# Ledger of designs, part 24: designed miniproteins, single chains, continued (5)

Each design is a single chain, and the fold is of that chain. pLDDT is the mean over its residues in the fold that is shown.

## One batch from the design tools (miniprotein)

Design m16806
Fold by ESMFold2-Fast:
Structure m16806 (fold): chain A 77 residues (1-77)
Amino acid sequence: LPGEEVRLLVDVETGEVTVEGGSPQGQRAAREGGQRAAEELAKSSLSAEEAAKLAAEIMKKTPGIVDASAEVEVEEK
């Protein structure tokens, strides 16, 4: 559907990636990009801010997500 926004939430402590909104294809692509960010986070012990920035960069490199507005949030306990 047109006008769908994909929201990506990265949990810095657990490395879990949650995707909300968007189309099923958009969610799948965002989850794939977010999983790569989470993997790098686990290896490099990135800060919350760096993890969010990395997730946004990965999403931007995914054509299907770049066509939709994307927001990135980082949760930390």
Scores: mean pLDDT 58

Design m16807
Fold by ESMFold2-Fast:
Structure m16807 (fold): chain A 104 residues (1-104)
Amino acid sequence: DPLLEEIRRLLAQVEEMLRNRSSLSDLLAQLRRIAELLREAGLDEVAELVDRELANTRSHDDVGEILARVVNILSQPTREEQERAARMASLSVEERRQLAEQLK
């Protein structure tokens, strides 16, 4: 799949940018481009996960955590397993948010 190959190439580029201490804004711009390509590839759950994590990104370490998570998800052998992994990660975030709301 040429879109998945392009996404993996861009993820490697973000990893290099992170090592080279590129600006946070440049890193976030590349991750947003990756999210758009994920949607184009039909990986809507992975794209949504990236968008949600980007909204809470404040540091280079946060970018590194997003990158590692997305790379791990995309290491799954099928699109169905990739989407499932993203859904499970999103569900855990939603569970934490729901618990925090209940504790108000």
Scores: mean pLDDT 80

Design m16808
Fold by ESMFold2-Fast:
Structure m16808 (fold): chain A 120 residues (1-120)
Amino acid sequence: APPLARIRIASFEADSVEAARALAREQAERAIAEGYDVAIVVGKTADDVYVVYVRTADGEEALHEADSWEEAVEIMKEYIRRLAEKGIITPEQAESLLASLDQAKSGPFLRGSYLPAAVA
């Protein structure tokens, strides 16, 4: 069987959209450097704007702004589905991540590391 992708999901707070973009990139680059295959990072600003950044070890990057946590969650779900469609993560990993996002509240409630098929 192919090895399972190592996935990092992280959330944080920032003072501005510019700071959120910079911190999201820094956190995602650090995760890839630590051996993660995928990093999904979401930052919340003081103005309730959310920055969603997705990065893969193979060099794919996507950055989006969202005006609500619900919109940020939908952006993350769409990227998770696309990663599964491309074979970067398994369908089972995608299903577990989507379920975790359905249970997440607004703000920094996402786990810093996620591996759905690994025992904690």
Scores: mean pLDDT 76

Design m16809
Fold by ESMFold2-Fast:
Structure m16809 (fold): chain A 86 residues (1-86)
Amino acid sequence: MEKVKKMKELIKKTKEFVKKELPPESPVHQILMDELDLALKNIEKDPDEAIKHLERAYDVAVKYGYKKVAEEVKKTIDQVKEILEE
C-alpha cells in the first residue's frame, strides 16, 4: 500500500515537470502525458508494464531533445525500480 502511493507520487511529480517544460500544444507533450498516465494506471497491478511506459516516455524525450525531461523520467524509473526491489 505505502510503496504504491510513493511510486504514484513520483510519477505524478514527473507529469507536473513535463507540464512546466513543454507547451500543452506540443504533440510530444501529449505523448509523454499518455505514457505517464499508462504508467500510473499499471503501477499497482502490473509494475513491469508501468516501467515499460516510463521507458517509452524516456525514449520519446531523448528522441525529441528534451534533455531535462529525459533526466527527470530516468530518475523516476530508477526510484520506482528501487522501491520494487525493497
Scores: mean pLDDT 85

Design m16810
Fold by ESMFold2-Fast:
Structure m16810 (fold): chain A 78 residues (1-78)
Amino acid sequence: EKEKEEEFRKKLEEAKEFVEKNPEEAKKIWLEVVEKERRGEKVSKEDELIAIAMGQLAAEKGDEELLKEARELAEEDE
């Protein structure tokens, strides 16, 4: 459906703007989403979009510390 696709794109753009304006909050949301997904817990669609945007921006900027933290949370097999 066209309207749902446009809404999704707008939400993703808003998430990217949020990440640029609030990088520390976006980092927390991204790490929480990674941890919740690892536990099989539900995450909100908005938090998921922020996590996607943050992950993409961290990878583009080469923020190795942030990427390492997210990877460690995803790989916590205990």
Scores: mean pLDDT 72

Design m16811
Fold by ESMFold2-Fast:
Structure m16811 (fold): chain A 80 residues (1-80)
Amino acid sequence: MLAEKERELMEKLAREPDDAKRLVMVAEARVDVLKQQLAEGKISKEEAVEILKRMAKTAPVPEAKEIFEKAAKELEEELK
C-alpha cells in the first residue's frame, strides 16, 4: 500500500545526510507511484510520460531530473 511505501521512504530520508541523495530517493519513489498507477489503469502511458517530463523540468537537482527523463524515455519506447 502507498502508506507503507511512504513510511519506508521517510525512514530512509531521515538517515540520509546528503540532500542530493534524498532528492534522488524522492524522485525514484514518485516514479514508482506513477508506475503503480499505470499498472492499476488509473492513468495512460501517455499521461505518465507527460507527468514525468513536467517533473524533470521542475527537478531541483540534475540527478533527480535524469531519473524522471529516463523513466519518461522507457515509457515512450513502450508506446512505439
Scores: mean pLDDT 76

Design m16812
Fold by ESMFold2-Fast:
Structure m16812 (fold): chain A 95 residues (1-95)
Amino acid sequence: SSMEKKEKEKEKKQKLLTTGKEIIASALIADMSEEELDKLIEKRSKENNFTPEQIEYLRKVKKEALDRAKTLKTFAEKQEAYLELVKKLEEEIKG
């Protein structure tokens, strides 16, 4: 049914959102390297059965978070960037 399709789409979006938030936090707050983030994406992609398109999206999220991390000097600025990137992620995934 269309309702069952909507529930499955919601679950898939929620898993993608949760993983995206984890990547942003790991890059900006936990100061994880690109190699560590790539391993995290691989692990989460296997656990959640993400599609190649979803994996590519997570790699873009990783790149944006790492690019932002390079420009930020203080932990407070990194926390503000985390909130901004999470809001953007929620808007992109939820539509």
Scores: mean pLDDT 84

Design m16813
Fold by ESMFold2-Fast:
Structure m16813 (fold): chain A 94 residues (1-94)
Amino acid sequence: MLELLLEEKKELEEILKNPSKLQEEVKKKVDEVKTIEELEKLREELGPKIEEYLNKQLKEGKSEEEIQNEVKQLVAVYQLRYIEIKLEEIKKKE
């Protein structure tokens, strides 16, 4: 389990090498979260705002591919934090 989490973390960090301003703002809020429950709550709170932002970009002439890439990177921000919290839980069980 630990090795798989470390491999997933590395892959997610590669996806997030060139974050957008939105991704950086989301990451800042996500980094403040210490539990999985808080992370899920934050995802639910930010979801509608992110959807409105992406819909605005689509209406302003961004391609479907660009929007899909933005979504993939935002999902990666949440997944990376999830893995970090899980790694902390594993370390604390020692």
Scores: mean pLDDT 76

Design m16814
Fold by ESMFold2-Fast:
Structure m16814 (fold): chain A 67 residues (1-67)
Amino acid sequence: VEELLRKAVEQLTEREKQGLLEAKDDPVALAVAAHDLSKVIPEVAKALELIGDLVETARRLIEILEE
């Protein structure tokens, strides 16, 4: 799963990265962001299938961005 999330982060645009970081304290915004990204980045879609939670998927993407 973490390898899929790292590959997803490499594909994020600067706007998408900023959107995730701005959403980090808002579970609804995190869920929307993960859902939207899953429609355009296959690695996000696959990670979401394995994690089973939109908010957790978005939070894990943010953790990698903040490394």
Scores: mean pLDDT 82

Design m16815
Fold by ESMFold2-Fast:
Structure m16815 (fold): chain A 88 residues (1-88)
Amino acid sequence: SARDAVIATAKELADLGLTSAARDLLGRADFAIREGLSREEMERIGQAVVSRVRAEGLDVVGLSQDQADALADRVRAALQALADELMA
C-alpha cells in the first residue's frame, strides 16, 4: 500500500541517520491521512519533507548531493502514491 511505502521510506531515512526527516515524513503523512488533505496540500508537504531530507543528508549525515537527491525523489514518490490513494 502507499502507507507501507511511506513507512518503508521513513525506515530507510532513519537507518541512514536522517532521523528528523524520517519523523517529519511519518508525522506529515499521518496528518494528511487524518485530515484528508488535497493534492495541493500534499504537494506542499512533499516540498517541506524533501527540503529536510536534503538539509539533514548534506549537513548532518554528510551524504553527497546525488545521494540526497535520490532519497528526496523516493520521499516524493512515496507521498505522491499516498496522495493518489487518498483521492481515490
Scores: mean pLDDT 85

Design m16816
Fold by ESMFold2-Fast:
Structure m16816 (fold): chain A 68 residues (1-68)
Amino acid sequence: MSSSLFSSGGIFYSAGDYEQALDFLKKAASLSDKKDQAAFLRRMGDIYAKMGDEKEAKKLYEQAKKLE
């Protein structure tokens, strides 16, 4: 049962944290096998969604879905 109290639509974290996380995840996805790539792509999609970039988030979710 979900009891989360956080918002998924706000910009409350530093932009540098998002950029660093995206750079890390892109490199990790590039170096990982297909099993791990799907997880990294989903994490990148979550970050783009938090940044308000729904187009990029959707692309990443679709790429992850194709790997599963």
Scores: mean pLDDT 72

Design m16817
Fold by ESMFold2-Fast:
Structure m16817 (fold): chain A 67 residues (1-67)
Amino acid sequence: MKARVLLEDGRIIEGELTLDGDTGILETEEGVYKIKILEEALGRVFRAVVTNLKTGEEREGLVEVLS
């Protein structure tokens, strides 16, 4: 499914999201991110921890499912 992530640092990343329970993989043009869903914020918007799998950097963000 298509998803958009607004990171706590103000970056917006978009890509293809695959969910398995409360965990997901977001595939983007700049790389692959692991998504750990913490809670539903509003409808299709979830608060999550977003991990860059190349660097190991973790950020909080809001994940919006677009499709």
Scores: mean pLDDT 82

Design m16818
Fold by ESMFold2-Fast:
Structure m16818 (fold): chain A 103 residues (1-103)
Amino acid sequence: SAAAEKIKKLTSKKTREAALEAVEFLKTEEGKEALKELVEQLKSEDPKVRLEAAETLYNLDKYGDSKETKELLKEAGGVPVLEKLTTDENPEIAELAKGLLSP
């Protein structure tokens, strides 16, 4: 969706300003639906799709607000998906998932 692409574009800048803008957007109804879409992309059979979604979420946590990002991920049902991803066949995806689950 256009909303999910907006989140990906903002987080790809790897700046606090852009990541905080993305976190604020995620609090909107449109942003919450986009976050659910990103969580579904983490379940993709295509490792490139899983990697892009994992990097997007990791950049939200790293550059934005970690506490708010983790709360939004939990609400979107992301935690069980990330737990499975910690054993992903792609080691980069596994490391990103472990990072997102760390306190």
Scores: mean pLDDT 87

Design m16819
Fold by ESMFold2-Fast:
Structure m16819 (fold): chain A 74 residues (1-74)
Amino acid sequence: MTKEDFLKELEKAYKEGKITKEEYDRLKKLYYDEGVSPEEVMVELLSILAQKGLMTPEQIAEMEAMSREIMAKE
């Protein structure tokens, strides 16, 4: 995931009303201030969406794929 793709996904979630401004600002802070990877911040976004019951089947599959990729690194 590129920085451009990551920021686009965050902005889209906020613009669609799926996350609040405070959640949007918090996710941006994780990336810019705390140096968390775009992939890790995306997992946090997906967790927020899951708690709200707003995850699409595509987002569930993406989260599953990311979890498998992390676990595959010995």
Scores: mean pLDDT 73

Design m16820
Fold by ESMFold2-Fast:
Structure m16820 (fold): chain A 80 residues (1-80)
Amino acid sequence: MNRVEVLGVERLPDGSYRVTARVAGEVRTFHLSAEDAARLLASDPAAPPLIPLRSLDEPTFGFYLSPEATARLQALLREL
């Protein structure tokens, strides 16, 4: 299975986030709550938190963040 690439993040009006990532060659959209985003930003990217990201289009599809994906997502969240 191909690696996960975090492509972007958007802040939603409710304080949550929409995460766009390429998984196995396909671009998919995931929801990240404000609580999970805060937990992620407080976490060490070398020891990523166990936050499952689920696809908004396919509820049975999801993944856990790698150290690299965690660091990338933290960087994108800090730029918002």
Scores: mean pLDDT 73

Design m16821
Fold by ESMFold2-Fast:
Formats: C-alpha cells, sequence, structure tokens
Structure m16821 (fold): chain A 86 residues (1-86)
C-alpha cells in the first residue's frame, strides 16, 4: 500500500511541477500525509484531466485536502485553517 501511495504522489507532484504550481505542490504534500490510497487515486485522475488549468487544479487539490481532513474528523473550520496555513 505505501509503495502504491508513493507512486501516485510522485505522479501528482510531476503534474504540479510541470505547471510551476507551488501551492498545488504544498496541497499534494499534505494530501499524501493524511489521504487514503483511494483518495490519492481519485485526485490523480482529476489532476490529469485538468493539467492545463492551474486554477482548477488548485481548487481540486484544495477540495481533496479538505475532504481528507474531514474524513479524519476535522470540522470544516479546522480543515479551512489547515489550508490557510499553506
Amino acid sequence: MEEKKEKLYEEMKKIAEEQNNTFALRLIDKIYEVGTLEQLEELLKALKEHKDDGVLMTIIAMNAYIDALREKGKSDLEALDEVLKL
């Protein structure tokens, strides 16, 4: 499971790096820490579909991080505070 998560993480980082999207890179790092394998697979698929739209990719990554934090038991406000710290 860890090996699969690492491969998904590296693919997502490559997409954000090719776009020079440093905020999306920070979000991807955080999602890797708190997200499940299934959440990472879903996120990578969405990022691949929107790789030419940096704003939309950033919104998708923000939503994925918020969803992962909520599944960990964080409130909406606590999840938003974590995003604002990036």
Scores: mean pLDDT 82

Design m16822
Fold by ESMFold2-Fast:
Structure m16822 (fold): chain A 62 residues (1-62)
Amino acid sequence: DTVEHYRREAQEARRIADELEKKAKEADPVTGAKFYTAAGIARSAADVYEWLAERAEKERER
């Protein structure tokens, strides 16, 4: 199921983002900034997957 696939990918990306944010908080400011940047990229990926899931779900209703 395409909708379930995208939602699963979104959840995985958010889990990765949460882990990266935890590492950022424990790191020095320079290393932490890099982890925060990576977490932001992962969250953006999660948002894209959620958007793709919503689009796929709407197309299935037609």
Scores: mean pLDDT 83

Design m16823
Fold by ESMFold2-Fast:
Structure m16823 (fold): chain A 87 residues (1-87)
Amino acid sequence: DSTVKLLEKLADKVADSNPKVAELLRQAAEYLKKNTIESIQKAIELVNQAIDLISEDDTFDSGVILVALAVIKTVAKKKLEELKKKE
């Protein structure tokens, strides 16, 4: 869906400048694709790890990426609530 595609695009954008963040974002996208409560919780954890790494690196163009990751995290949390309501 749109959130998975956004994570994949962000990972591609940062792959050369911060490959560790790119890998975390790719893993988060794979967990979101599984669309289970547990997998979405893992995706949120990976996004938080990516945010922490970006926040530590002042040489990286972090502003736009941090905003995008905050939006992704919000969407993932809403997806968790939607899945909980369907159970």
Scores: mean pLDDT 78

Design m16824
Fold by ESMFold2-Fast:
Structure m16824 (fold): chain A 64 residues (1-64)
Amino acid sequence: SKAEKLAQAILEHRGDVEKLAEALVKYAGLDPGTAKVAARVLSQLPEDQRPEAAEALVKMAENR
């Protein structure tokens, strides 16, 4: 799923806010401005909380 791919990208790019923002645009469909803010927040979350946060972001983007 998109959420699983985004969760993997978060784990792979935990220290790279720009790559994380690109993954959010690609998998969650966020605009670049929102993606940068979300990437910064995700980079500060504990590793175990990032998959749930990624799933929530995908669902929020899909709800329009």
Scores: mean pLDDT 72

Design m16825
Fold by ESMFold2-Fast:
Order: sequence, then C-alpha cells, then structure tokens
Structure m16825 (fold): chain A 80 residues (1-80)
Amino acid sequence: DTKYGTFELSLIRNYIQGARLFINEAKSKPELSEQDKEDLGLLRDDLKRLAQELLSSSNPEMQRLGQELLGIAEEIDKLL
C-alpha cells in the first residue's frame, strides 16, 4: 500500500502525540467546559474516522496505528 508513505506515517504519529497531550491536559482539569467537551468530541470523531481508514490498509504498521487511534478515542469517550 503506497497511499501512506514515510512522511504520512510521521504526520500520523505527530497527530497521535498531539491528541495524547490534549487528552492529558483535559484530564488535569477539575471540570471540563462545554468548549472542552466539543473539542474532545470533534477529536474523537476524527480519530475514529482516521482509524477506520488505517485499519482497512494491508500494512500491519498502519493497522497498529489504527488500533492506537481507536484506543485514544475510547479514552476520550471516558472523559465525556
């Protein structure tokens, strides 16, 4: 599968890192604002969309990243 090259893999990994930082910031708050909940919901939906695309790949590394994205989305669901 040539749809996602080395550059795209790096972007996906950076996106995962950013998502984890955002979730950790949300977890550090005593209460989530309505804006925080909206932003987390949008992130969750985008992570699920990207995960489904990656999981449809024949590349095991892409499938692994897709599983990681689903795990992060599940963490967001627990915060909402």
Scores: mean pLDDT 80

Design m16826
Fold by ESMFold2-Fast:
Structure m16826 (fold): chain A 103 residues (1-103)
Amino acid sequence: SEEVVKRLEKIIKSAEFYVKNPDLLKKQIEESKKNYNEEEVYKWFMEQLERLPEYKAVPEEIRKKVNEARDKLQKLIDDYEASKQAENARLQAEVERLKAELE
């Protein structure tokens, strides 16, 4: 239906916006962590759309663009979390090294 297509186009635009503006995505993830997991919200929303009978009637090209946009957004989220974990590990190793040098 027209409503399903409009929702998918909105998802594509949002994902493409964050792909082009990764710093804003990082800010949004940090702000969202206090109230909800944005990744879980997107996953839940996609699962609801896939359950709609009209979703199967959506052109394959639009569904492909939604999946590509979602995968790119997911990778940015994963890369950000991995980078944050790596930085925390480096800081912990530096603290341990400094403690060893002191006594």
Scores: mean pLDDT 64

Design m16827
Fold by ESMFold2-Fast:
Structure m16827 (fold): chain A 90 residues (1-90)
Amino acid sequence: MEEARRHLELAREHLAKAAEALEAGNYEEAVEHARKAAEHAIEAAKSGERELLLEATSIAFALLALAVEAYLQGKEEAAEELAKLAKEVA
């Protein structure tokens, strides 16, 4: 459980960094942090604990929100990658 919870903490950290990078116009950095957030969320979900599965699902929706924001900024490639990462977590 400690390892799975640590993965969730790292997923949230990288999600926050992805949002900050996207706001700054650093799309490559945003996608890279989003990818790390997705990887950590998937690892947390592997625990099978219902609470961690719900938190991983929350991260998937947050990644989808970042995808929509990238799309509205005219960054279709970044939006597609962010949406793909959201689908992998969900």
Scores: mean pLDDT 85

Design m16828
Fold by ESMFold2-Fast:
Structure m16828 (fold): chain A 63 residues (1-63)
Amino acid sequence: SRREKARERMLAPVRQRLKEAEYNGAPKEKIETLRLQYELLEAIFNNDKEKYEAIRKKLESRK
């Protein structure tokens, strides 16, 4: 479906960046930020407002 294609198009690049960061031993803060970004996108596709707001706030505090 169109939604499934959109989900994979958005999640796949972030998933790859996270995997590459972990493989290359990137700083813990960078890995955690990428993980939160991935979870934020998942929350959007799952319509999980509470999770979205919690993760968004965590990302804002890391800027």
Scores: mean pLDDT 79

Design m16829
Fold by ESMFold2-Fast:
Parts: sequence; structure tokens; C-alpha cells
Structure m16829 (fold): chain A 85 residues (1-85)
Amino acid sequence: MKYTKENLKRFVENMEKNKELSEKTMKLLKEAGVDPALLEVQELVEEAREYLKKAAELWDSDPEKAEEYIKKAEELLEKAYSVGA
């Protein structure tokens, strides 16, 4: 996947919107006895979002470090998919 600064910003915005929905859903599911694996998936996605935010911030000043953060976010998303499958 090709990441540009604009695509990273949009992806982070989408993850932020999904986080709000996921937090509301997780709160309700936790009250109903949620599977711990679903909480782990949410934590991995949240951590990936933080790395993408940092990558977007460093895009102009340190593009190499931004790429490292993108790779870390991709690893976390792959782990989330593996846990949630």
C-alpha cells in the first residue's frame, strides 16, 4: 500500500472515528462479558493508530523514521487480524 501524508491523515481520521465507535461498543460488550481477544484487537488497533499519527507528524521532518512507524503500525494491524480471526 502506498502511504502519502494525505492518505496517512485520512487513515488516522478513519481509525479515530472507528475508535469512538469501538470504545462505545467495547464498553457495552464488557458489561455483557466480552471475549478478552476482542479487547486485545482494540488495543493493537489503537497502538497502530498512535504510530500512524507519529508517522504523519514526522513525514516532513524525518521521513525515514515516519516509514519505521508505518511498518510498526502494519505489524500491529497484522497481529490484530490474526487475534481477531
Scores: mean pLDDT 72

Design m16830
Fold by ESMFold2-Fast:
Structure m16830 (fold): chain A 89 residues (1-89)
Amino acid sequence: MAEDIEDAKRFIETYESKFEELIEKMKEAGFSDEEIEERKEELRVQVAVALWILIEGGDKSYIPKFEELYEKLNEESRELLEKLIEYLK
């Protein structure tokens, strides 16, 4: 639990600070819009899992961020997230 919470916090901080830089670098490297959108979705699912770990660890302040991110996910990503959450229970 303690390691998972620390890793989750680091992942969220990295996401918030470097997400836009990563996307710009992908555009500069010649990745397609489709590949960039797939990477954004993968990162959103990973951040949602990290937010879920923090919420389950007792930090309810992450609930609004989780809900906002969940609404941005496509149907496939939401289904994947729900399966991952069920596995982590």
Scores: mean pLDDT 77

Design m16831
Fold by ESMFold2-Fast:
Structure m16831 (fold): chain A 120 residues (1-120)
Amino acid sequence: DAEEYAKRGEEAGKRAGEAGEKGNGELAARGAAKGASEGSNLAEKAGDMKGSMGAGSGATAAGFGYATARNGDNKGGGRTAGLGLGSAGRGAALAGSEKGAKGAAEGAEKGARLAEEAGK
């Protein structure tokens, strides 16, 4: 169920964004961007081009959030990276890839853990 994976990704993104706002936004954004990148790679390995593109869009947004945090908007960048992380699963699901959405959700959950650990 692609919708279930999208919701799990969104919840993970919310956790990462909260970690960024509450703690070190730059380190939290870095963790979120790593998880989003891994989720994009897992979606690509699932073999669905549409799902890979959807997850990749979220990974790009998470990377932008990390760059934003490093360039002075520490908390805003952390929040943006968390939103990008959460959107990767939704993007994969909207692209019609259940396998891509699953990979993106797994990456998102890892990204949330990294953001919580690195942002403290």
Scores: mean pLDDT 78

Design m16832
Fold by ESMFold2-Fast:
Structure m16832 (fold): chain A 108 residues (1-108)
Amino acid sequence: EIERLELELEIELGMARIVLGVLKLLATKGLVPQRVVDLADRLVDALQAARRAIRAGDLDAARRHIEEARRLVRELLAAAPDDPLARELARLAERAIELLERLLELRE
């Protein structure tokens, strides 16, 4: 169970990093506002920090990073409601948050 959830989380985070890379490239061409990229970058960082905290057994830090990720998802969607890559990143992040919460429940 835990091993499968960790693998699913790695896949979701891997896809989120790819989408972030594309957003960063588009921003260098003026096709996406830098504000959107900054929010996306912070979101991926928060998700990765939550995962590291769970692995380190720091469940309180993990909960704080998950709450940060939830806020950043809302801010990203508000900043770029019509951007399909921002919406896809938000969807991947929401799935990652669900997996992180399941891992927290199983690790006590």
Scores: mean pLDDT 88

Design m16833
Fold by ESMFold2-Fast:
Structure m16833 (fold): chain A 85 residues (1-85)
Amino acid sequence: SKEEIEKLNQEFTELMKELSELYRAARAAGDREGLRIVSEAMEKFSKLGVEFRKAIKNNDIEKAKEIVEKMRQLLEETRARLAAL
């Protein structure tokens, strides 16, 4: 449905924003290890973003949901790695 696609696009945008906030925080702190960790996550997010847009274009809602969940897990792993520093 249009509502389901809108929700998925919102979740995707929010996850991208949260990762960008982590990058800005690490940069502001001069945290070189944190910047490396977040940059690795950003590269993976970029690849997932391509697959997400493809899934949305093909109206593959289940695949788009799967990608959003993978992005959410990667963001949580990234936060855990940063907290361990």
Scores: mean pLDDT 89

Design m16834
Fold by ESMFold2-Fast:
Structure m16834 (fold): chain A 88 residues (1-88)
Amino acid sequence: MEEKLAELKKRILEKVDQLIKAVREGNYDEAKKLIDEISKLVVELAKLGADPRTVAVLGILTASLYYALEQKNYEEALRDAEAIKELV
């Protein structure tokens, strides 16, 4: 179980790095796709018994990221992405 948690955390970090790059390059459709993929991985973390406090904050940050992109607030999107990296 611990190995699966570590792999999911690694996958989230990889997706967040790709998201930061996509936002900085103006690839907002790719960024939204990456948010959906990150959200799915966060749900899998919850299923594997990751800290519920961490999972709740990750859920809030992924929702905030999506809203920031929809509102064209790319600065906030990048801040939310960095916050996800610090929690995972």
Scores: mean pLDDT 86

Design m16835
Fold by ESMFold2-Fast:
Structure m16835 (fold): chain A 114 residues (1-114)
Amino acid sequence: SLKERLEALRKEVGLVNEDSIISKKVKETIAKALPALREAGLPDDLIKEFEEFVKKPVSEIDKFSPEVQAVYMVLKALFSFKLDKAVPLQVFVIRELPEAYRALLVIGKVVFGL
């Protein structure tokens, strides 16, 4: 499944699903981008998942869609300065998770546009 492939990539790149300063920054970044994600026309179900995820501990991320997991992993890799590890995750997202890729583009615009 897509979740199993994402979990394998997470382990390979050494990302840990735990609450930290970086995970808090990722959740705050997603929360700030929620209005822009809605305006960009992302699916309502995916927006609702992002709203719930930012309120939950990162240890519960496996309960969310592959799209939420992938967006979190890419942002955590980038904010952890694991840029070389972010590349394989971004390639996977572009190929397999088009809505997650669209979310990352919107979030990137919010981060650099603000």
Scores: mean pLDDT 83

Design m16836
Fold by ESMFold2-Fast:
Structure m16836 (fold): chain A 78 residues (1-78)
Amino acid sequence: MDEVARAFTRVGNGMLREAPDSQHPLVEEALRRAARAIGEGRYEEAVRILEEAARQLGIDSPEVREALEELREAGRRA
């Protein structure tokens, strides 16, 4: 749980930093949907939601990619 929460927070912070302010509502919606999936134990779905949102926003940052991999690994161990 703690590792999942840390990885998820890193993804969220990275996406909000990379996205323009005008696109923050889209990032926040993706984070809300992913948080729901995490709460339901659907970690693979949460990663897909965030990867799709990053792709749609054109976010190609090493920090976001690394955080998504950390989230995937934390979910596999949960």
Scores: mean pLDDT 83

Design m16837
Fold by ESMFold2-Fast:
Structure m16837 (fold): chain A 88 residues (1-88)
Amino acid sequence: KDQQEFVDAFEERLKELEKNLEKNNTIELLEEAIQSLEDGIKKLEDVLKNHDFSEDEKQAMNKMKELLQKRIKELKKKLEELKEKEEK
């Protein structure tokens, strides 16, 4: 239903972001991507606090938050690796 389609669409957007980062391979793009995803988490948390959602809606939003957190972690590791190479 709508919530599952939203989660699936969100995951596809994260995949497209990763493809764009692979093409450009820049520290600046990684930092911008991380910031954008962190801002997304803050907005999701604010929405969850200010509105009463159904169980399905809460599950979908929690899955999106989990996807954002995992992607941020992966991007931060890539950023650290690139910065280490720049120092050498």
Scores: mean pLDDT 72

Design m16838
Fold by ESMFold2-Fast:
Structure m16838 (fold): chain A 56 residues (1-56)
Amino acid sequence: ADTPAGGVFRKDMTPEELGAVVRRVLDQHGLSEEQRQAVIDALAHAFGVPRELLEK
């Protein structure tokens, strides 16, 4: 029973699930490797998770 007052994105989705979705979306958009790396880094920073989890 630990419901935060606001919307917590990390609680809605696990880092593993989020990483899988991000990978699919990036692949479908046909982004370059450099753009993909930048997006992964930005998301890792935004969600406060290690880049390794999103990359994996």
Scores: mean pLDDT 65

